# Designed miniproteins, single chains, continued (3), part 112

Each design is a single chain, and the fold is of that chain. pLDDT is the mean over its residues in the fold that is shown.

## One batch from the design tools (miniprotein)

Design m11894
Fold by ESMFold2-Fast:
Structure m11894 (fold): chain A 72 residues (1-72)
Amino acid sequence: LEALLAEAEAEVAADPEDAMAWARLAYLAARLGDVERGIAAMRKAAENLVKKYGPEYEKAAQEMVEWFERAA
């Protein structure tokens, strides 16, 4: 998991607008016990999803963050 977290961190550093990279970082950080970092990364994933695909995804993005906060 730690090696995968490092990969996700590198992906985010290379492309900070990649919503999927932020989502992977969020999942891995939470799995390693860093829930605060996980939630922050999921919020960035949601923001970039809306930015790239448009406001129609705002509800889905908000639900994704809320689900992650409850699951973490």
Scores: mean pLDDT 77

Design m11895
Fold by ESMFold2-Fast:
Structure m11895 (fold): chain A 69 residues (1-69)
Amino acid sequence: VVSEDELRRRAQAVKHALVDRGVDAATADAAAEAAFLAARANPQPAEQADRYIAETALRSVGLPLPPGA
């Protein structure tokens, strides 16, 4: 299980990835926040937490996972 601060840091990384893929900054921020809240409510092992946050954020904006992630 990762700390709340670590989950937020990982959610911010996903926000940057979404913006890099052309998602609007406000939409990316909302998706990252939703992913952070979901991960906080559903604790995952550290290795799965990154995937869980990324998948939740990407589904929120209707995008598939980045190739090679």
Scores: mean pLDDT 74

Design m11896
Fold by ESMFold2-Fast:
Parts: structure tokens; sequence; C-alpha cells
Structure m11896 (fold): chain A 85 residues (1-85)
């Protein structure tokens, strides 16, 4: 399990780097960015993200998406560990 967990962590890091590179090649239009920010503001109001996350999403939406993806992976990992107990 420990060895496989390290393999998964390396795969996650590689996945996030590949995602970041893909996002760099996919520019967002201003309209898409505005809709994205409104969705992120709604998450902030619900307390799912911090004000820093909101600022990051506005300043660098691609980096925010990477952070969100990372949190989702961590959440799934925790959920799997809870179920396996």
Amino acid sequence: KEKEEKEEKEAEEKFLKELEEKLKKMPMTKEELERFIKAVEKLYEKGSITEEDLELAKKDPKKFLLELAKRSLEYLKKLREEVEK
C-alpha cells in the first residue's frame, strides 16, 4: 500500500502538471472568465473556498483549476481510506 500510494502521488503530480500545460494552450475568452468567476463567487459564499481562492481564480483561473483538481484528488483519497477501514 505505501509503495503504491507513492506511485499514485507521483501520478497525481504528473497529471496536474500536464493539466497546467494543456490549460496554458487553451486561452479563455473574457465571457468564459466572467462566468467562471461568478461560479467561484458562489462557492465562496457557501464557504467551500477562501477569499484567497477567489482572488486566485480571478488573477489566474488556470492555477485555481489546478488547485481545485488537487483538492478533488485529496478528497477522493480520503474517502477511499474511510471506506477501506
Scores: mean pLDDT 69

Design m11897
Fold by ESMFold2-Fast:
Structure m11897 (fold): chain A 97 residues (1-97)
Amino acid sequence: MEKEIKEFAEKLKERIKKNEERAKRLAETGSEEEKKLAQKIIERLKELEKEIEEILKSKLSEREKVLRLTGIAIEIIGIEIDLELLESGRVSPETAE
């Protein structure tokens, strides 16, 4: 189980890196509002990566580590949905006002 927890955490870190690259592209090529939202996503992804490292270094039980990492996985899915909406141009200035 310890090996499986480490592998799960590494896969989450890989997903964070891929989503950070997506958000960085939006920050360079998007509208002013899209760039602002992309920066918030980058900041959130950095926080999630830090939480993963803290979980791995903690003295929590294997069960608690799995539950916390699963919570992070759910948050990453939410970020992936937000990135898809931004990339599809569904967040526009006309919708914000």
Scores: mean pLDDT 80

Design m11898
Fold by ESMFold2-Fast:
Structure m11898 (fold): chain A 59 residues (1-59)
Amino acid sequence: SAAEDLAALRAYARLLGPEAEAIFARAAAEMEGKSEAEQRAIIDRAADEMHALAAARAA
């Protein structure tokens, strides 16, 4: 569910630190009043940005 995916994304953001927490905070704010499909797209976008951040730090 979107709620479970959002909870997983929050946990991942906390492991990556303040930059990822900022990405999560923006995504969470944007989800307010959106459809389930739009919320899924917002979560997927935030996850992609966090994965890119993690990859950049590993390089």
Scores: mean pLDDT 82

Design m11899
Fold by ESMFold2-Fast:
Structure m11899 (fold): chain A 95 residues (1-95)
Amino acid sequence: SKKEEAMKLVEKALDYAEQAARSAIAGDVETAREYGKKAVEYLKKAVELSPDDVEVVNRGIAATLILVGAALEAKDPEARQVALEMARDIAKAGS
């Protein structure tokens, strides 16, 4: 079903958000940006398949909060900025 596909896509978005967060905390700006962009792409696909799905919305919120948390922990100012940019883009994608 479209809902089952959307759930698989949003789980991938969440996994990529976690990878982006870990990369940002480690100071790997380029890897954080790449994984963050993938998280945004997979979340957009999930929302398109199931736009009013509470589970998709909740996981989008979780992905946003993961990257906000990474921005607070990141010591590199550039990595912090990337984490915040990715959090904003994920929040927009989930809306």
Scores: mean pLDDT 88

Design m11900
Fold by ESMFold2-Fast:
Structure m11900 (fold): chain A 65 residues (1-65)
Amino acid sequence: KTVDPLVLEAEIALAMGLMAAHLGMEPEVVRKHFEEAIELARRAGDRALEEEARRALREFEERVA
């Protein structure tokens, strides 16, 4: 399988956002990671990953609002 660097970066950003949320880090730090994951997934054309990152951000915002 060909591994796209943008897909890998998006997956890492999503994982970092999820970890930051679980560790109770500042909401702005969590949001930045998820926003980066969405942007990288979009640039890679990975719609499934983009949707996953968007859902994670939305679920996080609903919990901290």
Scores: mean pLDDT 83

Design m11901
Fold by ESMFold2-Fast:
Structure m11901 (fold): chain A 83 residues (1-83)
Amino acid sequence: TEEAKKYLEQALEYFEQGKYDEAMEAFDQAIRALIEEGKRELAREVTLKVAQAYYDNLTNYVLDEEAFYKKVEEIVKETLEKL
């Protein structure tokens, strides 16, 4: 199915518009679709990259949300290239 790709493209569009809540919802749907499509290793890789992005942008227990979401946008773009 092309479902994971469509959700990743939707997430990218929302990130470009600064609609981070909608972007993350679309991203979550994309991860679910990757798992359903049997792309579990890619889903795991992407999830770990997002976890690392969260850690890298955490300063004094406060998240730099803008920097974090920009990194998630990059991860979405990289994931689309692998599909």
Scores: mean pLDDT 84

Design m11902
Fold by ESMFold2-Fast:
Structure m11902 (fold): chain A 85 residues (1-85)
Amino acid sequence: MSEETLRRMVAAMLRAGSEAAKKVGLDDISKKLQELADKLEAGEISWEQAASEGEKLLQEASKKVSDEDFKAILGAIEAAGAAAA
């Protein structure tokens, strides 16, 4: 897989996670995921670092929402990653 494909995939996953988080009221986490996607697309951060920081934000989200809402967030992220690959 090319580095360009990995970067696009991670950016798409971060944006999908941001939108899903916003739908369940996690506005702060949504903003931070969007900022990571913007930095990744601007070349300011590696895809590995963006994925790591995104994972940390998802850990925070899992403690603030129901299991059902968290599964919805993960599902949106997985679907976006698959579509971008």
Scores: mean pLDDT 84

Design m11903
Fold by ESMFold2-Fast:
Structure m11903 (fold): chain A 82 residues (1-82)
Amino acid sequence: MTEEERDRIIAELAEKFGVSPEVARAGLALAMLSDELTPEQRDLAIRVAAKRLGVDPETLRRVVEAVKQYLEENPELREKLK
């Protein structure tokens, strides 16, 4: 995947979910990692990312879940992002 294609996908997710591109990028990264992390590691990662972005951890958690659902509905996108 090119950097341009990745940035376009992040911009589309940001618009779709009503968040900044930075929040969409973090949500995408955490959604992709969710299957590899324990519940405790996921909670820690969300809290650290939310603090860095200046957003509520619950807001970021909702974005992560929404992105995860979107990737499950679009498996070709999930495969490209690996």
Scores: mean pLDDT 77

Design m11904
Fold by ESMFold2-Fast:
Structure m11904 (fold): chain A 83 residues (1-83)
Amino acid sequence: SKLKEEILELLRELLEELKKNNEKDPEIRLEKIQELIARIVELMDKYGVKSLPEELKEALQKIIQALYEGKLEEAEKLLEELE
């Protein structure tokens, strides 16, 4: 799915940004995650998708939680499992 591929790319971009900047501020991480979620919603609207497949939704929730907690290695592993 092109939607899935573009969502995974957005997740990889955020993960690399957080890793590169060694971002320890939970407020900045939250802002970046909120931007990511907004971009995913816009992407879903663009493709006319009202809901993500359950497997993708569950995986996405786990990845977002790991990113929020600053568990970047865990987020990377969860992303690799979706490929």
Scores: mean pLDDT 83

Design m11905
Fold by ESMFold2-Fast:
Structure m11905 (fold): chain A 84 residues (1-84)
Amino acid sequence: SLVEELKKRLAEFIKNASPEELARWLAIQAIYLGADTPTIDAIVEAAMKGKDGVEALENAVKAARDSGNQKLADYLEGLLKILE
């Protein structure tokens, strides 16, 4: 299906992205979801500490959760599920 192909392409993007590329992309997603600047800064900093795109996303999920932004944390966890 088109949805399965798009999920596969998104998973490939995340797996192949550098931590910097993924941090920039995640910052845009967080802005769109209405996250405040401290939350966005925390997510970017955490993502940049990852060794690859997958770890950057895992670090971003934890940072969003630690910041108390449940909506953003749930969204980022949804992205991790696409990698399964």
Scores: mean pLDDT 87

Design m11906
Fold by ESMFold2-Fast:
Structure m11906 (fold): chain A 70 residues (1-70)
Amino acid sequence: MEAVKANQKGAQYLREGVAHLRAGDLEGAESAVRKAEEYAQKGSSNKYDYDGLMSMIEGLRERLEKAKAA
């Protein structure tokens, strides 16, 4: 898979994870975050997009864990 296409799928799953989290679907958000991480790793040869995606995934992970703890 080309890095660009992997990063595009990672970004799509990241957006889905944010939508699930806002809807209160913590299980769906967790699943989407895992898929975003998987595709970010597949696109890791594009360092700029990889670093950006991982930063956003990390922020979403923190929000998800805080929501689970509340």
Scores: mean pLDDT 79

Design m11907
Fold by ESMFold2-Fast:
Structure m11907 (fold): chain A 75 residues (1-75)
Amino acid sequence: SEEAERDLQTFKDLAEYWIEAIKKASPEEKKRLLKYMEIHFEDRLKVFEENGYPEEYIQELKELADKYLKKAKDV
């Protein structure tokens, strides 16, 4: 639980960092950063699965990923 909670917080921090980078980027760079952000989020889901985190944490990560991707696209 503590490990999953810490990993969720790290995910949130990195997602906010990505959004700020996208805000400052050129139109072409925004497309590239969005693509990398999507890849990174998919990778983090695999890590949670591989670490055997409880389904509640995996579901929370999926919800956060959806939220942050929508926010990033609206920048």
Scores: mean pLDDT 84

Design m11908
Fold by ESMFold2-Fast:
Structure m11908 (fold): chain A 95 residues (1-95)
Amino acid sequence: SNERDRQLMRDGARQVANDLSKTSTLKPGQSELVTRDVTVGGRPMRVIAVIKREKDGNLQVKMVAVVDPRSEYTSEEELLTGIGRDTSDIKVKME
């Protein structure tokens, strides 16, 4: 078990959540599927998240997965289906 790799993936997901909470321009009631490529501790990764702006103006960030950035996805359904094949044990909800 490579616990270091799992920790790096959690750190990457946290970094993306923090960036999205500060930079998102979504209006209340809007949601968006976001993909972000980051490198943490020398490990490149693609973080997949669903973000939603609530009525009170707070941003909800739901982590869907962390995957290999070399993975190719051509649609939202393919992206969500492919998630379980690469690195998808990490499901994180940031509030």
Scores: mean pLDDT 67

Design m11909
Fold by ESMFold2-Fast:
Structure m11909 (fold): chain A 98 residues (1-98)
Amino acid sequence: SLLDEARKLLDEISEIGKRMVSASLEEQRELLRKVIERVDEFLEKHGSELSPFLVEDLERDREWARAVVEDPNATPMDLHLALMGISASLLAVINALS
């Protein structure tokens, strides 16, 4: 189900977030790039099944995360905040589907 796919994605992102805590800055960027790719895949497969507001919020957080990853001056805090934003938007998707 769409709910199961959203829950699975949030679980994967949560595990990546745990890995980021002890990772180098460059490893944190690579992990956040992986999160962005997984969100892109989810939106490609399921975006049409979600309300436009949920899609817009998730796309906004994804674009913010992309900007942070591409910024050579981004701090570990910036990377973590970008991950938290995506997690919050996915939780909103899960809550809307529950």
Scores: mean pLDDT 89

Design m11910
Fold by ESMFold2-Fast:
Structure m11910 (fold): chain A 81 residues (1-81)
Amino acid sequence: VEEAVERAKALPPELQHARLVGYVLRAIGNELEGSPEAAKDYREAAAIASALGDTKMAQWLADKLRELGFEEEAAEVEKLI
């Protein structure tokens, strides 16, 4: 998670925002399909949100992970806030 934040920071801000949107949409798609990949996508989105300073979005993504039963991933995201 911390490593994902560092990767996100290496991107131009414009690409960081685009990747955040992409990961959120992919996570929603995977959630609807019941795929465990949803957790990975939400976690990557949270790392990008944290890199952008969007603590509200990162918090929402942590809550979503916990709602889906991914307690460990949610706890990792909460460390970024």
Scores: mean pLDDT 78

Design m11911
Fold by ESMFold2-Fast:
Structure m11911 (fold): chain A 57 residues (1-57)
Amino acid sequence: SLTSDLSEEQQRAAEEAGLRVIAGASAEEAIRTMVDAGVPRSVAEAVVRRALEARQA
């Protein structure tokens, strides 16, 4: 999992942000929200990339 090393709260923030990107939210806003929740930027960027791939599937 992309978030396996994160806390439960950080994992939840990443999952919620990923779902918002799938629903059409901006990648930049999703990354900001995750980073504000303590998610490392590299993980936030990976979550967004994966969400965009899922949206195109």
Scores: mean pLDDT 80

Design m11912
Fold by ESMFold2-Fast:
Structure m11912 (fold): chain A 81 residues (1-81)
Amino acid sequence: EEEKKKLEAERKKRRAQLEQFLATNPNITDEQKRLLRMSDLLTELRKGKHPEVIAELKRLLEEYVSDPQALEDGIAELEKL
């Protein structure tokens, strides 16, 4: 229980640091920001199956992917994980 709370805190801290980095670097394009956010979440998925990480990846796909077919395909791939 205590160890799980520490892992969640570490995850939130890492994501907050990424968002701060993206906010302070004006030369990073919106496309690059999207890829960096998704890459970070995919790295967390590789450590094990995490329903909250899958849900966050689905949210980012819905936010950044405007093509309905690409969105549907992306969500289907995440659901296979």
Scores: mean pLDDT 68

Design m11913
Fold by ESMFold2-Fast:
Structure m11913 (fold): chain A 84 residues (1-84)
Amino acid sequence: GEESFNLLFGVPQRQLAALRARAAAGVAPADLVALARAILDYTQQLIDIASRVVPPVLWPLIDQYQADLQADIDALLAAHRARA
């Protein structure tokens, strides 16, 4: 259960942390947008797989995780649009 969730969602969280570090290092906004989209696409694939095998009682946790990750990435993209 918990170990499987950490394996599935640990990679997108580490990728988001790496993206934030690259943003702080002054990488071009267009490159950060492309990387953010790749993280979102990968995360959506993991959620689609998880939703097929996870009991319905746990679906709200997946929905909340997706909403939180989307909000974090939307905030990052909005910050880069404001700088452009």
Scores: mean pLDDT 69

Design m11914
Fold by ESMFold2-Fast:
Structure m11914 (fold): chain A 85 residues (1-85)
Amino acid sequence: YELTVTLEHKDEETAKKAMEEAIKIIQKYGEVVEERFEGNKFTLTGRFPSLDQALEALEEIARVARKYGAKIEKVEIHKEPVVLP
């Protein structure tokens, strides 16, 4: 399963701090496969062995977003037929 989350904050430094915490959360439940930072938005894609682990990571990322006042702009969860390195 892959989870992609896009977060936005008006302050770039706050967005970077939220991104760093979100990366650590993904690493607890799965692996980070993509990190992008574009101005005041960041997008993270994590790969997880089960849907339950992806949902737990999403819940913790949502708490980080609330902690920093970041907006969750996009969330995608899907089952990948092929796991790419």
Scores: mean pLDDT 79

Design m11915
Fold by ESMFold2-Fast:
Structure m11915 (fold): chain A 53 residues (1-53)
Amino acid sequence: EDDRRTAIAKALLRLGVSIRTTAGLVGFKSQRSFSRWFRSRTGISPREYQRRV
């Protein structure tokens, strides 16, 4: 499940969707918990990931 959530989050961030909106769309109640989870899964923050693409 988390692998699918990671793939969806990456796709949304690449499309320029905001971190807050992406967090909600993949089932997180806060941007902060999403950012911690995303960093634990990918090694980088959602902000850093979005900056690279």
Scores: mean pLDDT 81

Design m11916
Fold by ESMFold2-Fast:
Parts: sequence; C-alpha cells; structure tokens
Structure m11916 (fold): chain A 111 residues (1-111)
Amino acid sequence: SSLVEQARQLYAQGLEAYRAGDLEKARQYFEQSIALASQVDSIEGKYVLGRSLAALSTVYIEQGKLEEAERYARELRKVADQIEEQGDHIGASMLYMQVSVNELAIERERK
C-alpha cells in the first residue's frame, strides 16, 4: 500500500478511537498518520497530514495540554498554507476553519 493510503487508514482508526472516547489510542493513531503523511510530497498526502494534525490538536485540547494543542494548530496552518499555494482554495479553507476552531477552544481553556 502507498504511504498516503496507510496514513489515511491510521487517520480513520484514530477517528474510531476518538469517537469511542479512547483519547490515548486516538493520539497514537493520529501521530502515526502524521509520520507517514509527512513523508509524501503530494496534495493527497497534505490533505491526510492536515486532517491528522487538526485531530491531534483537538485531542490535546480535550486532554488540557494546551501548549501541544497550539503547536499542532501552528503545523496545521503551515499545511493549509501549502495547499493554498498549490491552488486548492477549498481544501485550504477547510483546514483554516479547523485552525480557527482549535485556536478559539485553546483561548477558552486558558481563561
């Protein structure tokens, strides 16, 4: 299987673990998805990378680990910028929206 397909499967497993309330398994799957997707210089790889970074940031928010959540939100923004530069405005907009949602959640948790 391609690295993109493997990363996509890990992302899907992460979502299943997240929906089951298993934040630690969700974190592990999203981290593994990021590691594989980061090795692929393609638009499809960047989509999986962005989605997994968004999900991992959300897991850290729910765990109260706000510095880690903020770090991954920044990495997500960089991926969204790269997708935007490649001309996929819709894909970039979806990831920018997730950055905004996570940044607002982090701000609320700090207050």
Scores: mean pLDDT 90

Design m11917
Fold by ESMFold2-Fast:
Structure m11917 (fold): chain A 78 residues (1-78)
Amino acid sequence: MAKLEEIRRLGQEAQELVAKAVQYLKQGNNKKAAEYFLKASDVMERMAKLFEELGNYEHAERSLKAAEELRELAKKLA
């Protein structure tokens, strides 16, 4: 099913974006870290929408919560 493959791809993309954000944090580049956490948050919101369309509401809710946590982290760094 195309939506499940898209969710898998978005999950990998989000993980990569978070990894880059963490690397920027380790380098003391808080602005770039915040930018990448925001990008990861946007990807997690897209994943949540796809989970919702599949009827996986629990996974959608968890993805939205993760997106919110990433946005709050980015706000603290900006």
Scores: mean pLDDT 86

Design m11918
Fold by ESMFold2-Fast:
Structure m11918 (fold): chain A 64 residues (1-64)
Amino acid sequence: SREELLEQALKRVDELVEENKNASLDEQYGALNRFVAELSRVLPDELVREVALYGVKKIQELEE
């Protein structure tokens, strides 16, 4: 289902942000942008946007 795919994508973002927490900001956003690009082939634009915004929020929380 769409909800299951979204939930899995958000979990992957949490993992990706944790994996890159000690990397540069450029590398953190680069990893997120690559993942979002992959998702755009599988998920509707609305859900891709939700995942992207969630990832940005998580990266910003690391920088605060």
Scores: mean pLDDT 83

Design m11919
Fold by ESMFold2-Fast:
Structure m11919 (fold): chain A 81 residues (1-81)
Amino acid sequence: MEELREKIREALKEAFGLTDEQAEKVADHLLKYVENGEVVLTEENLRDLARFFRDYNPALAEGARTQLREHLGLSDEEIEA
């Protein structure tokens, strides 16, 4: 878990320009989606993340919406629903 947490933090810092504290809080939220030592991002989990980011840091919400579009092929209307 520690290695996964650090990997997530570094990825978030690189992709979104987060501080160590911000990346750690987001990583803590993502760890609830872990199965067998990997972060499992389903449509439901990505929607929950988009909502979390909107409340916590609105700039990160677009990143989660991009994952919904690219990974799951959802439209902006489907993401907002």
Scores: mean pLDDT 63

Design m11920
Fold by ESMFold2-Fast:
Structure m11920 (fold): chain A 79 residues (1-79)
Amino acid sequence: AKELVREGARLEGARTPGVTEEEIEEAIREAERAIEEASEEERARIEKAVRAALLYHRLVEEEGASEEEALAAVAEFLA
């Protein structure tokens, strides 16, 4: 869960103009604290949510899917 969240945050930060390295690291630290304090059940939900966000990003940016198609795929993944 932590590794997946860190990777996702780095990718988003690297692709966002004007976001500083300190802002990315702060967001990663906040996500890591949330995961550490979360129950096993909550960590599973966080991991699933991060995987869903990465799936959306991949479909839209790498595979050229529409936002509607990407959201439908994410909804099915989260079911």
Scores: mean pLDDT 68

Design m11921
Fold by ESMFold2-Fast:
Structure m11921 (fold): chain A 130 residues (1-130)
Amino acid sequence: NEAMREELLRIAEVFEERGYLELAEIAREAARRGLSFEELLERIKERFPHWSPVGFLVLLLTARGFSREEIVERVAEYLRKLGMSEDLVELFKELTRDLSPEELALVASALEYLLEEGAPEEHIRRFLLD
């Protein structure tokens, strides 16, 4: 589909402009091979095995030029809505300060999974600390 190919190339250009060369290459490869958007998401999931809606949000906001502080605050608000306590939210903000956008996406995705599965607060704290 030509329209899908054009959209994938546009996504690749956005990632490349922001310096996310690996994500840009994944999107360009998907466009070259005539893959669907769903197939692109599968390739991203292979690279980021814990990819989730919040993980995609981190990568998308990063590609759009949001600051790390803005991204972390938006992720924190999302995690609060899933039931994460304020103590754990503050710990998350502190521990993710020096992470790359890709690492932040993985951590956020893992936290979303744990919260949706109803993991106890003690398990979430141990995940964040180790």
Scores: mean pLDDT 76

Design m11922
Fold by ESMFold2-Fast:
Structure m11922 (fold): chain A 64 residues (1-64)
Amino acid sequence: SEEEKKRIHELLRKMAADPRGSVEAAQELDKLATKLNDKSARMVAAMVLGDEEKLKELIKEIVG
């Protein structure tokens, strides 16, 4: 939805402004991006969270 897309943008802004809050923001970003099938946002969240297995799956899904 439009509100959920705005939330993704807000979370990305929070991560840029507050590095100490980045893990919590990344967890929320992962949940929301998964619901919206936003693969780029899911990759950003996985990178911050250190989830290498999820990163590999997302990259394969993007490139085929």
Scores: mean pLDDT 76

Design m11923
Fold by ESMFold2-Fast:
Structure m11923 (fold): chain A 62 residues (1-62)
Amino acid sequence: DFAERALKAFQESLPAAIEAAKIAGDMSLVGPFAARGMYMMLVEGKSLEEAREELLELAKKI
């Protein structure tokens, strides 16, 4: 169950992480953003929409 949730959160975070990396202008950040999105969903209990918006806001600050 937890492993399935982790995999799902990682997969769902990838598109948002790619968008965030493009906004930041650095594609090497895809991994870090995907990990952060997964952490927000699994540990902080945020929805996919909340995680995505937060990643995009973080990208704008770089």
Scores: mean pLDDT 82

Design m11924
Fold by ESMFold2-Fast:
Structure m11924 (fold): chain A 112 residues (1-112)
Amino acid sequence: SPADRADLLAAAQSIRDRAVAFGKKYNVPQSLIDSFVAAVDALEQAIRNNASSDEILAKLDVVADKVEEMTKEVIEKLRKENASGYEIVRAGAEAGMIEIGIAVLKLTVRNS
C-alpha cells in the first residue's frame, strides 16, 4: 500500500541518517560514505518504483555490506589510534544499532 511504501522509505532514511552520522563521527573516508549513500539511494529508488521483495532484499544486502565495510574501517582506525576497549565497544554498539535497523527492514519486506 502507499502507507507501507512510506514506512519502508522512512526506515531506509533512518538507516541512511544513522550510518552517515556514524561514518562522519569516526572520520571514515568520504569515498566509503559516498559508496554507502549510493547503495541507500538505490534501495530507496527500488522502494519508490514498487520493485519486487527479492529486488528490495538484494539492495538491502548491498546496504548491509557497505555498513560492514564502514564498521571495519572504524574499528581498524580506533585500534591504530590506541583507543580504549570501551571506545571500540561503543563504536561496535553504534554500528550494531544500524545493522538491527537493516534486519528489521528485511523482515518487514519479507512479510509484505
Scores: mean pLDDT 90

Design m11925
Fold by ESMFold2-Fast:
Structure m11925 (fold): chain A 120 residues (1-120)
Amino acid sequence: EEWAREFTNRLRATGEDDREGIAEILAEALGVPKSTVLEAIRLAEEYAKKTLKHKLNLYDLAIIAVEAILLKKKNPEMSLKEAVELALEKLKKLGLLDPSRKHSRDEQIAFIVTLLSESP
């Protein structure tokens, strides 16, 4: 898909700590305000600190935020916090947050594209 290529290139152009830039790109793809993506990333970082013994990078947090926002879109009555907690537990069970698996930035971006492509 032309969209997936353009989206991937935009994410690759962001710095590893460019939370604002990543949030803007994800907000456009998800059809939500940038503030919603930033809040999902914040909640993901907070919950990860309580439940995981290893540090997640910004792209790990972005994956959790995307899954959480997609879950909330399917379940509007669910709070963003609840969606983030469910998203993190789901991704943890799938081994995608395993510290023994050194995911490249390209692999993390590809996973975000997969999540967005499989959403209705």
Scores: mean pLDDT 79

Design m11926
Fold by ESMFold2-Fast:
Structure m11926 (fold): chain A 76 residues (1-76)
Amino acid sequence: MPENAQEALNRAIGLQLRIIGLEFQIELLRAKLPSLSPEEAARAQAEIARMEAEIERLRKELKEMEELYEKLLEEE
């Protein structure tokens, strides 16, 4: 049980760090938008949209890992 809970926790931590990294990249791109050409801004907006979609997917996976971790703790 401890090993399975630890694995779920490690996956949850990994997902959380990826989400934080993507949110930071989005903020950096948003901060640059006013300084970009219209073409560069369009590309940056497309990249932001892709990262936001990835964050949504990762948040769903994170919730599943957190729920699994809680269930594994309850089995102790």
Scores: mean pLDDT 81

Design m11927
Fold by ESMFold2-Fast:
Structure m11927 (fold): chain A 80 residues (1-80)
Amino acid sequence: MRAEAEEEVRRLEPVAEAGAAGDEAAAKEVEDFQALNTVGAIMLGEPVSEKSRAYLATLPEEKKEELRKRNEELLAAEAA
């Protein structure tokens, strides 16, 4: 679990570093990825941190619906 999470974080490290350097597009990509994962975890009934839930609450309803549909497509693709 931890090693897998660290591997994913390592994969995103160059994008996160670019965001920290002021690359707004890279920062947005990391943010969108975190939001997608949070919605997916909720849909699967997985526990989600209070911080992740608070962040999700700041998103507009339209964005939350979009993320839910994307996760539904991913789950449907896995089932097929």
Scores: mean pLDDT 64

Design m11928
Fold by ESMFold2-Fast:
Structure m11928 (fold): chain A 75 residues (1-75)
Amino acid sequence: LQAALDLLEAELAGDAAAAEAARAALLAELQADPALREALGEALRRARERSKGKSEAEQAEILREELREALARLA
């Protein structure tokens, strides 16, 4: 799940090379561990619920919070 946070930060920064590296790392993690795929899906669902009516910057911060929470639960 750290790779999902890295991907979000890279996309927000407009860093295409970092985004590609993070996306590759995330895909490898999700292919290896179905629990990570479920945790990511749940974090994205929660972020969507919380993001209704929020600005793009607020939506990004909400997604960061949900991804960090999911990472903490898997540790």
Scores: mean pLDDT 79

